# Ledger of designs, part 6: designed miniproteins, single chains, continued (3)

Each design is a single chain, and the fold is of that chain. pLDDT is the mean over its residues in the fold that is shown.

## One batch from the design tools (miniprotein)

Design m8188
Fold by ESMFold2-Fast:
Structure m8188 (fold): chain A 82 residues (1-82)
Amino acid sequence: TRENLQESLKESARQQVEALEELLASDASPETIATAIENATLLVSAAEDEENIERLKELLERATAHPDPLVQETARRQLELL
């Protein structure tokens, strides 16, 4: 049961990381991107999957270069938690 939950969390984390990557490449609002960053970080942290953590760190580093201050600050803050 717990193993199945961990597998589900890893898959959810992967999907959120993929969604964040798409949002960072899109013209989505800063608020939408910031929310996606927080959601991806929460699920990746809960899943404790090294591959998703590494991919998320790469995406968050890219997000720190985003032109919007909200996205930059949210990405920086979440990187400190990983």
Scores: mean pLDDT 83

Design m8189
Fold by ESMFold2-Fast:
Structure m8189 (fold): chain A 68 residues (1-68)
Amino acid sequence: SEFDKLLERLKKEAEEAVKNGDVLSAHTVLIAAAMLYQAAKNAGREEDYEKAKELMDWIAQKVAELEK
C-alpha cells in the first residue's frame, strides 16, 4: 500500500539518522511519522496508525538515547 511505502521510507530515514547520531534529522522523521499517525487515526485506519505509532515510539526512544 502507499501508506506502507511511505512508512518504510521514513523507517529507513530514521535508521540512517540514528546511525549517524543526527538528532535533528531523527526528530524531523519523528514529526513526519506523527503526521502519518494522526492522518491514519483520523481516518479510522487502526492497522496503519498502530504501525506509525510503533515507528514513532522507536524513533523517540533512539533520540532519547542519543541525547544521553
Scores: mean pLDDT 85

Design m8190
Fold by ESMFold2-Fast:
Formats: C-alpha cells, sequence, structure tokens
Structure m8190 (fold): chain A 61 residues (1-61)
C-alpha cells in the first residue's frame, strides 16, 4: 500500500540522515517534516514524494 511505501521511505531517510551535515541536512529535515505532515493528513503519495526528496538530497551530499 502507499502507506507502507511512505513508512519505508521515512525509515530510509531517517536512517541516512546521520551521514549528512550542514545545508544538506537542513534541507533533508525540511523535506522529512513535509512528508510527516502529509502522512498525518493521510496523503501517503505526497508523503512518499517528500521522503524521496529527502533521501535524494542526503545521497547527493
Amino acid sequence: SKKEEAEKAYKEARDLLPSVTGEARQKALEYLGLGVSYMDKGEYEKAVEYFKKAIEIIKAA
């Protein structure tokens, strides 16, 4: 389900977060916050999008 996909993406982003610092970390945290906000609203597709953006920023740093 999209909910399970969002939970998986959130966990991946959270687990990767310690590997990044500075501006990239701040941007990843912003995207994580947006993703959590969408999860709280039940908008799991948007939550996945923002969690994936956080992961992308972390991996690019």
Scores: mean pLDDT 85

Design m8191
Fold by ESMFold2-Fast:
Structure m8191 (fold): chain A 98 residues (1-98)
Amino acid sequence: SAELKELMHKTILAEAETTLLIMQTTVLKKDPSISEEQKKELEEKVEEVKKKVDELRKLVEEAKKTGDEKKIEEAKKKLKETEKLIEEAKKFFKEILA
């Protein structure tokens, strides 16, 4: 139960961070100082993050419904992958703003 609660909390945080990245990308796409190539790369990275966070949410809901240890492990693996993509997107965001 503690492991599932931690998974749920971290999933909510990943969803919140993904929402912020989407909002930031929308603002940056209107900035004329950023190249069209950088805007496209940012959009593609954020779309990949959104796809992964949506997949993570489905796995977490399935793990919550069944309590199945294997499904909890699958969701934990997807969470780590999603967190890595979020950090990569944040790093790219900082690089294009420098």
Scores: mean pLDDT 87

Design m8192
Fold by ESMFold2-Fast:
Structure m8192 (fold): chain A 82 residues (1-82)
Amino acid sequence: SMDAVLKVLKEMASILEKLLEEKKTKNLSMEEIIKRALEELDKLAKKYNLSETSKESLKKVLEEEIRKDPEKLLERLKYLTS
């Protein structure tokens, strides 16, 4: 459902913010950030009973947007979930 997607996106915003802080303090690679973000998305999909189709669509979009500009993605997620 759309409500489940929005709950996942809200928690993903918090997770991405923490990962970007760790990038500054621990010099995490982009691949490590993507890996951790997708692992957390799997946990949230289970928590909020997200469909497999919605989960796979979100994984693809999040991976692409993190590779492109993770800071911009964080700003967008915060805006969408405010």
Scores: mean pLDDT 84

Design m8193
Fold by ESMFold2-Fast:
Structure m8193 (fold): chain A 98 residues (1-98)
Amino acid sequence: DPKLKEQQERIKQQQERFKELLEQDAENLTPEQLVNQAAGLVISTQNNSELAEEIEELFRKVVENPEASVPEFLEFLKKHTDPRTYERLTGLLENIAK
């Protein structure tokens, strides 16, 4: 099925893009880039395609309305990541605020 192959390639490309974002300089990240980096961290640690789809949808919402969507994204990450990963995410957010 060509559609299944296209879906798999899309997920793979998304995971690769997020892995690249993990190497970005945290001090210079925008809120949008920070969200992308956090999503990449979750994808890299859990290797879950269903989680990747949810992260993609949440990222789309952050791009459309960062002020409303960032808190929802953080709650999602808190539920699906370990406390150490979540602590790193909040630290990155503080760096942007300074």
Scores: mean pLDDT 61

Design m8194
Fold by ESMFold2-Fast:
Order: sequence, then C-alpha cells, then structure tokens
Structure m8194 (fold): chain A 73 residues (1-73)
Amino acid sequence: MDEEIARLEAFAARLPAELARLRAEEPREVALAGLERGIASLEKAKEKVPPEGHGPLDAAIAALRAEIAALRA
C-alpha cells in the first residue's frame, strides 16, 4: 500500500506539467477527454488513500477542472 500511495502522490505532484503538455500538444477534444479521465482516476485513487493524502489529490482534481473550463472557454 505504501508504494501505491507514494506513486499516486508522485503523479499528483507532476500533474501541472502534464496539464501544460496536454494544452500545448493535443487537439482540444483529445485534451478534454484526457483531463476527464485524469479526474476519474484521481477520484478512484482517493478511495484507497487515507484522508491525510487527499490534499494533493484534491489540488490535482481542482487543477484538472480548471483546465477543462479554460479549454471550453
């Protein structure tokens, strides 16, 4: 479980860079689908992580939602 939590935290930490990459390189529709899948994955991951680990995941989900809103504008 510890390795899984650490992997999830590492993913959340690198997410801002991945968001920038998606915006720059992907067609809008592909970027939107990727961001929505990212949110679904993070929400699923929260079920396996104790509340102390939710902060980075919540921040990552909020960032993904903000990117979706920006892409739709």
Scores: mean pLDDT 73

Design m8195
Fold by ESMFold2-Fast:
Structure m8195 (fold): chain A 67 residues (1-67)
Amino acid sequence: SAKEKAEEYEKKGEEAAKAGNYGLAAHYYFKASEYYVEAGDEKKAKEYFKKAVEQAAKAAGQPAPPP
């Protein structure tokens, strides 16, 4: 379901952020936000969109990420 996919990407985003891979974390949080919209959970969709933007900002300060 969309909710299950959102939860999967949420977890992947959290793991990427903990590993310092902010670009990957931003990508996963954007995916989580998209699936929360599809699931009808607008509150979580907004929350994970905000987290994605925050991680993307951190990524802008990183050296070139690995492939």
Scores: mean pLDDT 82

Design m8196
Fold by ESMFold2-Fast:
Structure m8196 (fold): chain A 73 residues (1-73)
Amino acid sequence: DKAKEAYELAKKAMEAFLAGDYETAEEYAKKLEELLKADPSLEVAALRGILDAAEARQPEMTAALRALLDERE
């Protein structure tokens, strides 16, 4: 399942990058680059992985802010 592999590699690369682990991010990014060179149609799956990783941080912050607003007891 090449699309799943591209998605997972892109997601892990972005998660590592956002965590400040640039060495791990580069490792996953290189593996993703090899897949995309072989099959450019995997770009959509890779982009979904990147977006999902980025969104995972924003929803968490949104939930925390919502909890603070609801803490009016």
Scores: mean pLDDT 75

Design m8197
Fold by ESMFold2-Fast:
Structure m8197 (fold): chain A 60 residues (1-60)
Amino acid sequence: SSEFEELKKIAMEKYKMDPEVAELAAESILKGLDVRELGEKRHLSNLQLAKMEAFVANHK
């Protein structure tokens, strides 16, 4: 989806997320997934999780 690629770019460029974390962030918005649950399952660092939470809060 075009929306997925745009969200991933914002996550990487504005929020300085790793590409893999940016993909999870974009998916969490598009699929309505819980960010905390995703972060726990993927063993994200506290810094990456905080970036992901901020991104999702600003783009949902």
Scores: mean pLDDT 81

Design m8198
Fold by ESMFold2-Fast:
Structure m8198 (fold): chain A 62 residues (1-62)
Amino acid sequence: SIEQKYASYYSASSIWKAATTASELLKERGYDEEKAEKEKKEAEERAKELEEKAKELEEKYK
């Protein structure tokens, strides 16, 4: 519905504002955005491996 599309647009706008604020704070603290992106990617890959291991444990210990 139109209401759902508008809610999604509003949420995206809020995320965009939060992301710009976070980016400014990171720059003020002297963080390198490119290094932060690499660390985030590595953390996401690590999280996926942990989730897969958790699923295996859940299947084993139903």
Scores: mean pLDDT 64

Design m8199
Fold by ESMFold2-Fast:
Structure m8199 (fold): chain A 70 residues (1-70)
Amino acid sequence: SAIEALRAALAAARAAGDGGGTAVLGMVLQEVENKGLDPVALLRRALASARANGNEGAARGLERALQDVE
């Protein structure tokens, strides 16, 4: 499940002390849960944004979540 993959990635970011990754993943999870958006499309958009802004930690967390939604 995409939601479960996002929750797992968020928990991992929190455990690692990755504040940037935690903030991005938390926002993505909230958007998916509250708006009923396509989690794969939302993850891809968030990943592109994280890469464009040089947020390496968020990019890694989002890539992992995206792989786990298959």
Scores: mean pLDDT 73

Design m8200
Fold by ESMFold2-Fast:
Structure m8200 (fold): chain A 55 residues (1-55)
Amino acid sequence: DIQEGMEAIAVGVLDLMAKKKGLKATIEEGREMAKRLPEISEVLLKKVAELEKEL
């Protein structure tokens, strides 16, 4: 499942950042990423639509 895979990757990246940058920096960056998820979703959907037109 692609959604499950993307969620696992996002959580894994935050876990890695917590180990390297510390909890406070990772929490703040995690909040910013979550805040920008709707915009990222729109970009991904637009790219998918472009790829579908190539089929």
Scores: mean pLDDT 72

Design m8201
Fold by ESMFold2-Fast:
Structure m8201 (fold): chain A 58 residues (1-58)
Amino acid sequence: SEEEERLRRIRDMVREAAKAFGKTLTDEQAEELARRILEETGYDPAKAERWLMEELGK
C-alpha cells in the first residue's frame, strides 16, 4: 500500500540518519521510530527530518 511504501522510505531515512550519528538501530527500533515520526509529524518531510534530528542528537 502507499502507507507501507511511505513507512519503508521513512525507516530507511531513520537508519541512514542513525548511522550519521554513530548509532546502529535494529529493524524493530527503526520501525518504531518511523511510526512515531508518522504519528507526531504526519507526512511532512521537513517536520519529520527535524523530529528525527532532535531524537538522534540526544
Scores: mean pLDDT 76

Design m8202
Fold by ESMFold2-Fast:
Structure m8202 (fold): chain A 81 residues (1-81)
Amino acid sequence: DEALKELEKVKAELARFVEENREALEKALEIPEARKLLEEADELAKKAGEALKQGKYEEAAKLLRKALEKVKEAARIAEEA
């Protein structure tokens, strides 16, 4: 199942990014622009959870990939501040 493999891959990538960038993400919470991106990422993760409950693995993977992009952008803003 390609969709399930992609879902597990993006889950692992997201978890690894958060672990490796914990300090930048903590700083991002103090920056309004970066905090907004983290809030958007959280909403995308919630939607991914809903898709997963419905067996929509491809949709869940796409939503988590978008969440990962927003988390990376939030960390980038924190590093540049």
Scores: mean pLDDT 87

Design m8203
Fold by ESMFold2-Fast:
Structure m8203 (fold): chain A 88 residues (1-88)
Amino acid sequence: SRYEEALETLEKDLEELEKKLEEAEKKKDLETLKELLEGLERALPQLKAALEELKKKGAPEEVIKRLEELIKRAEELKERIKKAIEEL
């Protein structure tokens, strides 16, 4: 389905972001940590807006729940990046 493909793309993007974050944390790479933080700060409002649109359109509950879980993961990654920057 169209929703499943979009959710799979987002999941893959978050996995790649987690990998970049692990490398940036090990290297103490402040530039990369800041870039990842800015990316998440830009993406999170858009994902939350998409979630509200899906709820309004009566998207399947499974799709809504999966997007909510991915948003939660993105918020947890944002907090992890913030902590990594503060500890530098």
Scores: mean pLDDT 87

Design m8204
Fold by ESMFold2-Fast:
Structure m8204 (fold): chain A 60 residues (1-60)
Amino acid sequence: MEEVKKEAKKVKELFEELEKKSKYPLAKEEFEEKIKKYVEEKDLEKLKEIKERLEETLKK
């Protein structure tokens, strides 16, 4: 559970960085709800996938 919460926190931080750089508002509430579901499901793999994709997007 603890690892899942740590990954979720990192994902949220990356999403906030992406939102700051975006020309348009992102669906933040929808995104947060999705992350909450993955935390409840203990889906660490999904959280890691989202984290990696956000990191790649921010590097571009």
Scores: mean pLDDT 75

Design m8205
Fold by ESMFold2-Fast:
Structure m8205 (fold): chain A 77 residues (1-77)
Amino acid sequence: EELARRVIEAMAREVLELGQKHGNDEAVEAAQKALESVRAGKLDEAIKYLMKALNALPSQEDIDRVVERALREAGLA
């Protein structure tokens, strides 16, 4: 559970930074909601918003980059 929370939070932070850098308001909004849900202990909602945030990214390569960075930050890569 704690590991899952760390990974979800790390992915959401990476999407938030990438979305802010590129002006992707949809990714930013979904990533912010994912972070709020993680902080509230609502893991199911956090996963839902994280999936929406990842899907708002323009390419599979961007999604893969977010996943790789989050796994490294969580100590899993």
Scores: mean pLDDT 80

Design m8206
Fold by ESMFold2-Fast:
Structure m8206 (fold): chain A 56 residues (1-56)
Amino acid sequence: SPEALERLVEAARALGLTDEQISRLVQAYLDGASVEEIARAAGVTPEQAERIKAAA
């Protein structure tokens, strides 16, 4: 949902991710990627990816 994506982006930005990292993270999330795949795409730890995804 748009609201879920907004929360996801806000959480990522709060953790200090760049716009480029956020873009990759959003694409992986929309593709239904695993937490590990989202982490790899965004260049963050799996723990960070899990926290960001939980915000959605």
Scores: mean pLDDT 84

Design m8207
Fold by ESMFold2-Fast:
Structure m8207 (fold): chain A 50 residues (1-50)
Amino acid sequence: SDRLRQIAEGIRRHLELSDHPPSPETVEKLLVNAGYSEEEAREIVRLAYE
């Protein structure tokens, strides 16, 4: 969905600016803790690390 792509784009930009970017697994856990479903978090991470 466009919403998940926009979230993934924002995450990708933060990862590119980070000297020590978190692992995909860490980002997935943070998204689930923020209220996203496990399926949504996994898709966002897949798009962000593409």
Scores: mean pLDDT 82

Design m8208
Fold by ESMFold2-Fast:
Structure m8208 (fold): chain A 86 residues (1-86)
Amino acid sequence: SERTKAVNKTVAANLLLVAGSLEPPERRPQVLDDAVGTAEEAAKLAPSKEDALEIVRQVKRNAEQTLDPADAARVKARLDEIEAKI
C-alpha cells in the first residue's frame, strides 16, 4: 500500500541521516541530499496532509539529534521548504 511505502521511505530517510553523519565532509552532502529527497518521497506517498507533515517533522527531529549543528541546519532548511509545500 502507499502507506506502507511511505513508512518504508521514512525509515530509509532516517537511516540516510545516520549514514550521512558518518561520512567524511566531501561525501556527506550527497548522502544528506538523498535523505531529504527520500523524506519528500515519503511525504508525497502519505495518505493525508497531516501524515505528510508528521513524516517531515519526524525527519527534522532526527536530523537535530543525529547531525552536527551546521548539517542539521542545512537539512532542516530543505525540509522546511518541503513542509511549506504540503
Scores: mean pLDDT 87

Design m8209
Fold by ESMFold2-Fast:
Structure m8209 (fold): chain A 59 residues (1-59)
Amino acid sequence: SEEIEKGVELAEERGDFDLALTLRALRGLPKQIQIHYLRIEGERLGVEELTEEIIEILK
């Protein structure tokens, strides 16, 4: 979706290429599943502020 592509662009702009790869892997999955994995990845990488920003775009 357009929303997930905006998230990819934002992650790449912030230099978080691991998060950008995760977002690409989440393409085509239900939104609830995308949000769940983004929260996990944000905690793992210590970028919860960025992942919550992307989650708001996806909503």
Scores: mean pLDDT 82

Design m8210
Fold by ESMFold2-Fast:
Structure m8210 (fold): chain A 65 residues (1-65)
Amino acid sequence: MEERRKQIWEEVDEGVALISVAVLAVAEGIDRLETPEDYRRLSQLAEEEGMTKAAEYARKLADEL
């Protein structure tokens, strides 16, 4: 049961981060997130806005692309 609980919390954190990144992209007029540079830019902007989870998520995506 402990592993399932941890998974649920991780999914919630990722969901919030994803929504935050999507909102930030729309606010900046970014129609497509296609390159690692786009995600790194969003990570920087998220950090400036205090969106720590969004910044971490965007940075992770940039490194995985």
Scores: mean pLDDT 67

Design m8211
Fold by ESMFold2-Fast:
Structure m8211 (fold): chain A 68 residues (1-68)
Amino acid sequence: SAADKVAEILEERFASGTASLGQAQFVLVEVMGVETAEKVIARLREKTNGAETVTIDELREVVEEVLK
């Protein structure tokens, strides 16, 4: 699925298992376009209460929710 492909790319780009929201947004825009990336980042901000960094697991979950 599209969500699985995005998750694989995120795991490859962020081997540390974490990324800043800016780093995550850059990759998501490249993979899925600006509008979808903005929805993912907005949802991440809501779930993390404004955290500056997120885990790849959190990114994966939010991508799957947005791509439902």
Scores: mean pLDDT 77

Design m8212
Fold by ESMFold2-Fast:
Structure m8212 (fold): chain A 59 residues (1-59)
Amino acid sequence: SELIEAEALVSVAILALYVLGKKEEADKLAKEMDEAVAAKDVEKLKEIYKRGEEAIKKA
């Protein structure tokens, strides 16, 4: 399902940020992911993923 796919992508982005030493940004995205998953909001998860990608590219 789109929800499971979006959650998986966000989780991978968060893990990448932890590996890159961006712990505070990773923690913030994880918090927002929890809210989006609880709401079953696929669009919100896609936005969180985009922000995660941008943070990774900046590292």
Scores: mean pLDDT 86

Design m8213
Fold by ESMFold2-Fast:
Structure m8213 (fold): chain A 123 residues (1-123)
Amino acid sequence: TAPLKITQSGGGTFTEGSSVTLTGQISGADLANLTVKWWLQRPGQPPQLLGAISGKDPSHYALAPEYEGRLTLSVDVANQTVTATLTNLQVSDTGLYTNAVIDNSGGNEEIFGEGTEVTVVPA
């Protein structure tokens, strides 16, 4: 069995008011058994949890209150892909976006991707 791994993409430089879609490709475990978290590390700030979604119940997920209405999480179990779409980008959304997973069948260890850098510049 291959080890659990997350490959992230979708970062870059974006103009304020635009949208970004961040992806995580999951291997080594069935996405249906995973809890997926999205973290943001802003420069000079502690990491903030943006949201969490379960592969078993992708229709219901939790978001940080500041991101309700702007952030959408989804899972594609068939393609082992997770996405976070953030709309109406603000300069304060600049930072490192890290996808993390917990295998609910294998214990409580949280496995992190390498992260994706997003820079938001003024319009």
Scores: mean pLDDT 86

Design m8214
Fold by ESMFold2-Fast:
Formats: sequence, C-alpha cells, structure tokens
Structure m8214 (fold): chain A 90 residues (1-90)
Amino acid sequence: NPAAAAELLAQSEALRAELEAILSEFGPIRNEEDIKKAAIGLAKREGKSPEEIKELENMSPVEQGKLVKDYLMGIADAAVDAHEQARALA
C-alpha cells in the first residue's frame, strides 16, 4: 500500500523533526535543574494537566531523568518503527 507507506514515512520524518526541536530547545542536560526543566517542558509539550505537571515537579531527579529518557526514546523508537513499517509496506 503506497499511500500507507508514504503516511508512515511522513510520520517518521515529523517525529524526527520533533525530537531535534526538543533537543535544540532544552540544550545539554548538565545538572538536576536541567533535568527538571526538560521534564516539565516535555510534559507541557504533551499537553499534560497542571496536576500532572505538579506531580512531575515533586519527583526525584532520578525519576525526572527516567521520564525525560522515556519521552525522548519513545519519540525516537516511534520514528524508527514508522520508517521500518513504511519500508515493509513499500
């Protein structure tokens, strides 16, 4: 299905562009404050409620770091998966 393959490829490109924009916006993570800002910023981008954002603010730096990693890896994995699915359908 060429249409489905094209849609998945476009999704992969969009996800990659989003990941690059996020990394550019937050810059290098050098300390716990950078991790906290990244976690809160990502939650806001995902449209999380004020209550969910406050819960994130009260997490430990380790938990905030895991959340940032999971968000970024989730976008990266989704981009790779969409590209691989597009290739399989072509």
Scores: mean pLDDT 79

Design m8215
Fold by ESMFold2-Fast:
Structure m8215 (fold): chain A 66 residues (1-66)
Amino acid sequence: GVPSALDDLGALAAALGAEEVLALAQELSRKNVTDAEEEIREAKRLLEQGRWEEAVALLREILDRS
């Protein structure tokens, strides 16, 4: 199938060695979160910019309200 925003985020996190982002992406994937797609794309943008702490914070916020 087509990769989800979470699959894309997880792949980028793995490539960059961003272990905490990868772990959070895996957790959100297990919960099948689909209503936070825009925020997951924003987390990927933050990760691409090297803003890993902000990406982690955003993903934790999504997970907390899921």
Scores: mean pLDDT 79

Design m8216
Fold by ESMFold2-Fast:
Structure m8216 (fold): chain A 88 residues (1-88)
Amino acid sequence: EAAELNGIGREYFKKKDYDGAIEYYEKALEIDPNYWAAYANLGEAYAKQGKYDKAKEYYDKAIEAAEKEDERMAKVLEKEKEKKLKEL
């Protein structure tokens, strides 16, 4: 369920409907608050909107959530955060 909602959010993101993407990523997190992929996707969507403080906040939450499941993924997300914020 959380993965399905995250997938719908990604469809909105591909259409550059970042508000729609954010809505569905937030719904995914209501189902699974530890779903690091949805936090990372929120970070990317907020970065696309120029909301860099929120983007950083959600990447940090993604890293924290990922550390609970896979520390290797947390390091990948740290690099993604640096790359996405550097492009801004």
Scores: mean pLDDT 82

Design m8217
Fold by ESMFold2-Fast:
Structure m8217 (fold): chain A 83 residues (1-83)
Amino acid sequence: MVLELKSNTEEDAAKAAAAIRAALERGDRSLEFKVENMEAALSLLRGAARAGDEMGYALRVFVKGNEATVELVGQRRAPASLA
């Protein structure tokens, strides 16, 4: 699924985070996004940071023109259980 981001808003950042979370829960290792402008790219970066922090994953964001890829680099493992 390709999600389109249009601006640097909390709503767009939340959409990006939700999409990344859902894909990681399915075991996907990469996600493609369309970013209409630099503001949209910033919302994607914010969303990726949020999803990575919430799920304990290290993510890489790569932007090329109007296309962006969020790639799973690795799982961050806590040395002790936080649950």
Scores: mean pLDDT 76

Design m8218
Fold by ESMFold2-Fast:
Structure m8218 (fold): chain A 98 residues (1-98)
Amino acid sequence: MSFEEIFAEVKPGAERAAKEALEEIDKLTPRQLDIKSVALRILAVAAGNHPEALYAAARADIKSGDLETAERIADMLEKLGYKDLAEEVRKQVEEARA
């Protein structure tokens, strides 16, 4: 199997996992949110730095109180060219600190 074939299989999984995480985020405990953030970050990297999966991971980190990890994800999104998603994460981190 080529890397392109692996990415073709992993990318739909990352998109689905991101959508499911965002829908369930308010129902999860802090421990479940931490585990989900780690899993989403691993899946995002495997899917070629999938922006929606990185965003979902940052949302989980914000909800669990891990604002430092959420800011690092925002920096990564900005470096990858997803400035709008990075700004949204930073805005939510600011609101969580207020």
Scores: mean pLDDT 81

Design m8219
Fold by ESMFold2-Fast:
Structure m8219 (fold): chain A 56 residues (1-56)
Amino acid sequence: MTPFDELVDLEAEEIIKKYKNKKKVKMSDFRISGPELRKRAAEKLKEKYGIEVEEE
């Protein structure tokens, strides 16, 4: 699903824009719903931007 990948990319970018000086964010900081989408956004933040994501 092409919109799925775009939603993950947008969520990761919005987290970076909002929290770019933080090294860690929480899963609750994600606005996107759904555990799979949050997991993919968290992986992208870690791999591309070096931001760790703490699971609740």
Scores: mean pLDDT 69

Design m8220
Fold by ESMFold2-Fast:
Structure m8220 (fold): chain A 72 residues (1-72)
Amino acid sequence: MKEVDIASEAGRLLVEEFGLTPEAALKAASLILKDPDVTPEQLAEVLRQAGVDPETAERAAKAIVELRNKAK
């Protein structure tokens, strides 16, 4: 998988499974496209800044990073 494909899937997952706003999901997806080595902590921070609950942000960030890592 390419980072673009992972970012698109992550954005969909964030909205559909975690109930995030499209804006928050887009910010996380954009960060993955910009920085393929982004950490779960950095993603969780971006999600929290977008108004996502801290526990949900941490869980979503870890799920996205695992998705990316397993695609290698």
Scores: mean pLDDT 74

Design m8221
Fold by ESMFold2-Fast:
Structure m8221 (fold): chain A 98 residues (1-98)
Amino acid sequence: MIEELEKKAEQGDVEAALRLAVLYLRDGNYDKAIEWARKAIELDPDNAEAYLILGIAYLRQGKYDEAIEWFKKAIEKSTDPFVKELAKRYLEKAEKLK
């Protein structure tokens, strides 16, 4: 599964890059989650979900200032009310932890 997703992401599949970022985030591999979220942003700079994942990965690394920056971008880029609300909640959490 991961090898197939990596090939698709390398071929420009934004959804494959996002799935890899989520899988690595769940596995606690925040560096790989950041790498694949950045790849998703490179492929689609308006993808709010990619910015949200990037923010969560930085938050879990204790990099609160970076997390806040990426959550703000996720809110700005979001067209999905659910993603926007989730990004706002993570932003509030990151601001309280700094």
Scores: mean pLDDT 87

Design m8222
Fold by ESMFold2-Fast:
Order: sequence, then structure tokens, then C-alpha cells
Structure m8222 (fold): chain A 66 residues (1-66)
Amino acid sequence: MADEVRALIEAKMNEAALAAGGKSATLDVDTGVITVEPAPGVSRETLNQAIHDAAEAAAPEAERLL
């Protein structure tokens, strides 16, 4: 169940990063660190905000998986 929560959050963050012009976003389950690859011309601030919003939106679904 905890692994499913991590996978859900990672998927939502990756979708948000791609939508905001990033190439990918991944959550490192060992360290809890988010790694993001911005596309040329995309700001880290835009990507960070999109990822944060996606994680917040995923939180209710993640809680239900626990």
C-alpha cells in the first residue's frame, strides 16, 4: 500500500511536469527527493509549482490507498 501511494504521487508529478513543459519528474522513494528535468526555456519555478499542485491533488487518493 505505501508503495502504491508513492507510485501514484510519482505518476501525478510526472504528468504535471510534462504538462508544464518538463521532460520528466520522478520521486526517489529511498530519499523522498523529487528529480525534475526541465525542457529548454521552461523555468524551475513553473515546474516546481505544477509538481506541488499535483502532489496536493493526489493526496486524497493516496490516503484512500493506505
Scores: mean pLDDT 66

Design m8223
Fold by ESMFold2-Fast:
Structure m8223 (fold): chain A 73 residues (1-73)
Amino acid sequence: SLDSKQLAADLYLAVGNLLYKRGDFEGAIEAYKKAIELDPKNADAYRNLAEVYRKLGKTEEAEKWQKKADELE
């Protein structure tokens, strides 16, 4: 069902959050991108991806992902 992909997306979002808390920003980016692939309407994944890019000083990338999150609200 649709729930299977959503569950997988939620798990990747959770993994990304764990990696982010540990300071593994590259790992967090990979996990959040996988969450987005599985659920392209997950605003939280886009918002969290933008936050990681901000932490890395990649302002333009952060703005792109933030705008995508805002469009889903």
Scores: mean pLDDT 85

Design m8224
Fold by ESMFold2-Fast:
Structure m8224 (fold): chain A 71 residues (1-71)
Amino acid sequence: SSSEEADRLFEEGHRLAQEGDEAYKKGDYKKAAELYRQAIRLYQEGARALGQPPVETPELEKKAKEAEEKA
């Protein structure tokens, strides 16, 4: 179902965001930026699976931009 599909996408997005935080702590800003951007995409795919408008992820966008600027 779309709900089960969305749950998997949100869970994977959360996991990638956590991996991004770990990469950032290690100073791997390029990897952190890539992981944050992947997490944002998965959250948007989850919202799409539910027939919802694009989800806003301002905290992840900020983290991605900060990592991109440090890379």
Scores: mean pLDDT 87

Design m8225
Fold by ESMFold2-Fast:
Structure m8225 (fold): chain A 56 residues (1-56)
Amino acid sequence: KPTLRELMEELGLTQEQLAEYLGISPETVEKAIELEEAGVVTPLAQKIKDFLESLR
């Protein structure tokens, strides 16, 4: 239901912090968010979303 961006805002996480937790670049996180907002859920976006949900 919530987007990656909404989950990040709810948890107070920046793209940089999330990238450090996942071992990826902040640019990769940004691209995953943009693609999800465009209606394209990549496997990476799903993994990020699952990680954020686990922090709730």
Scores: mean pLDDT 78

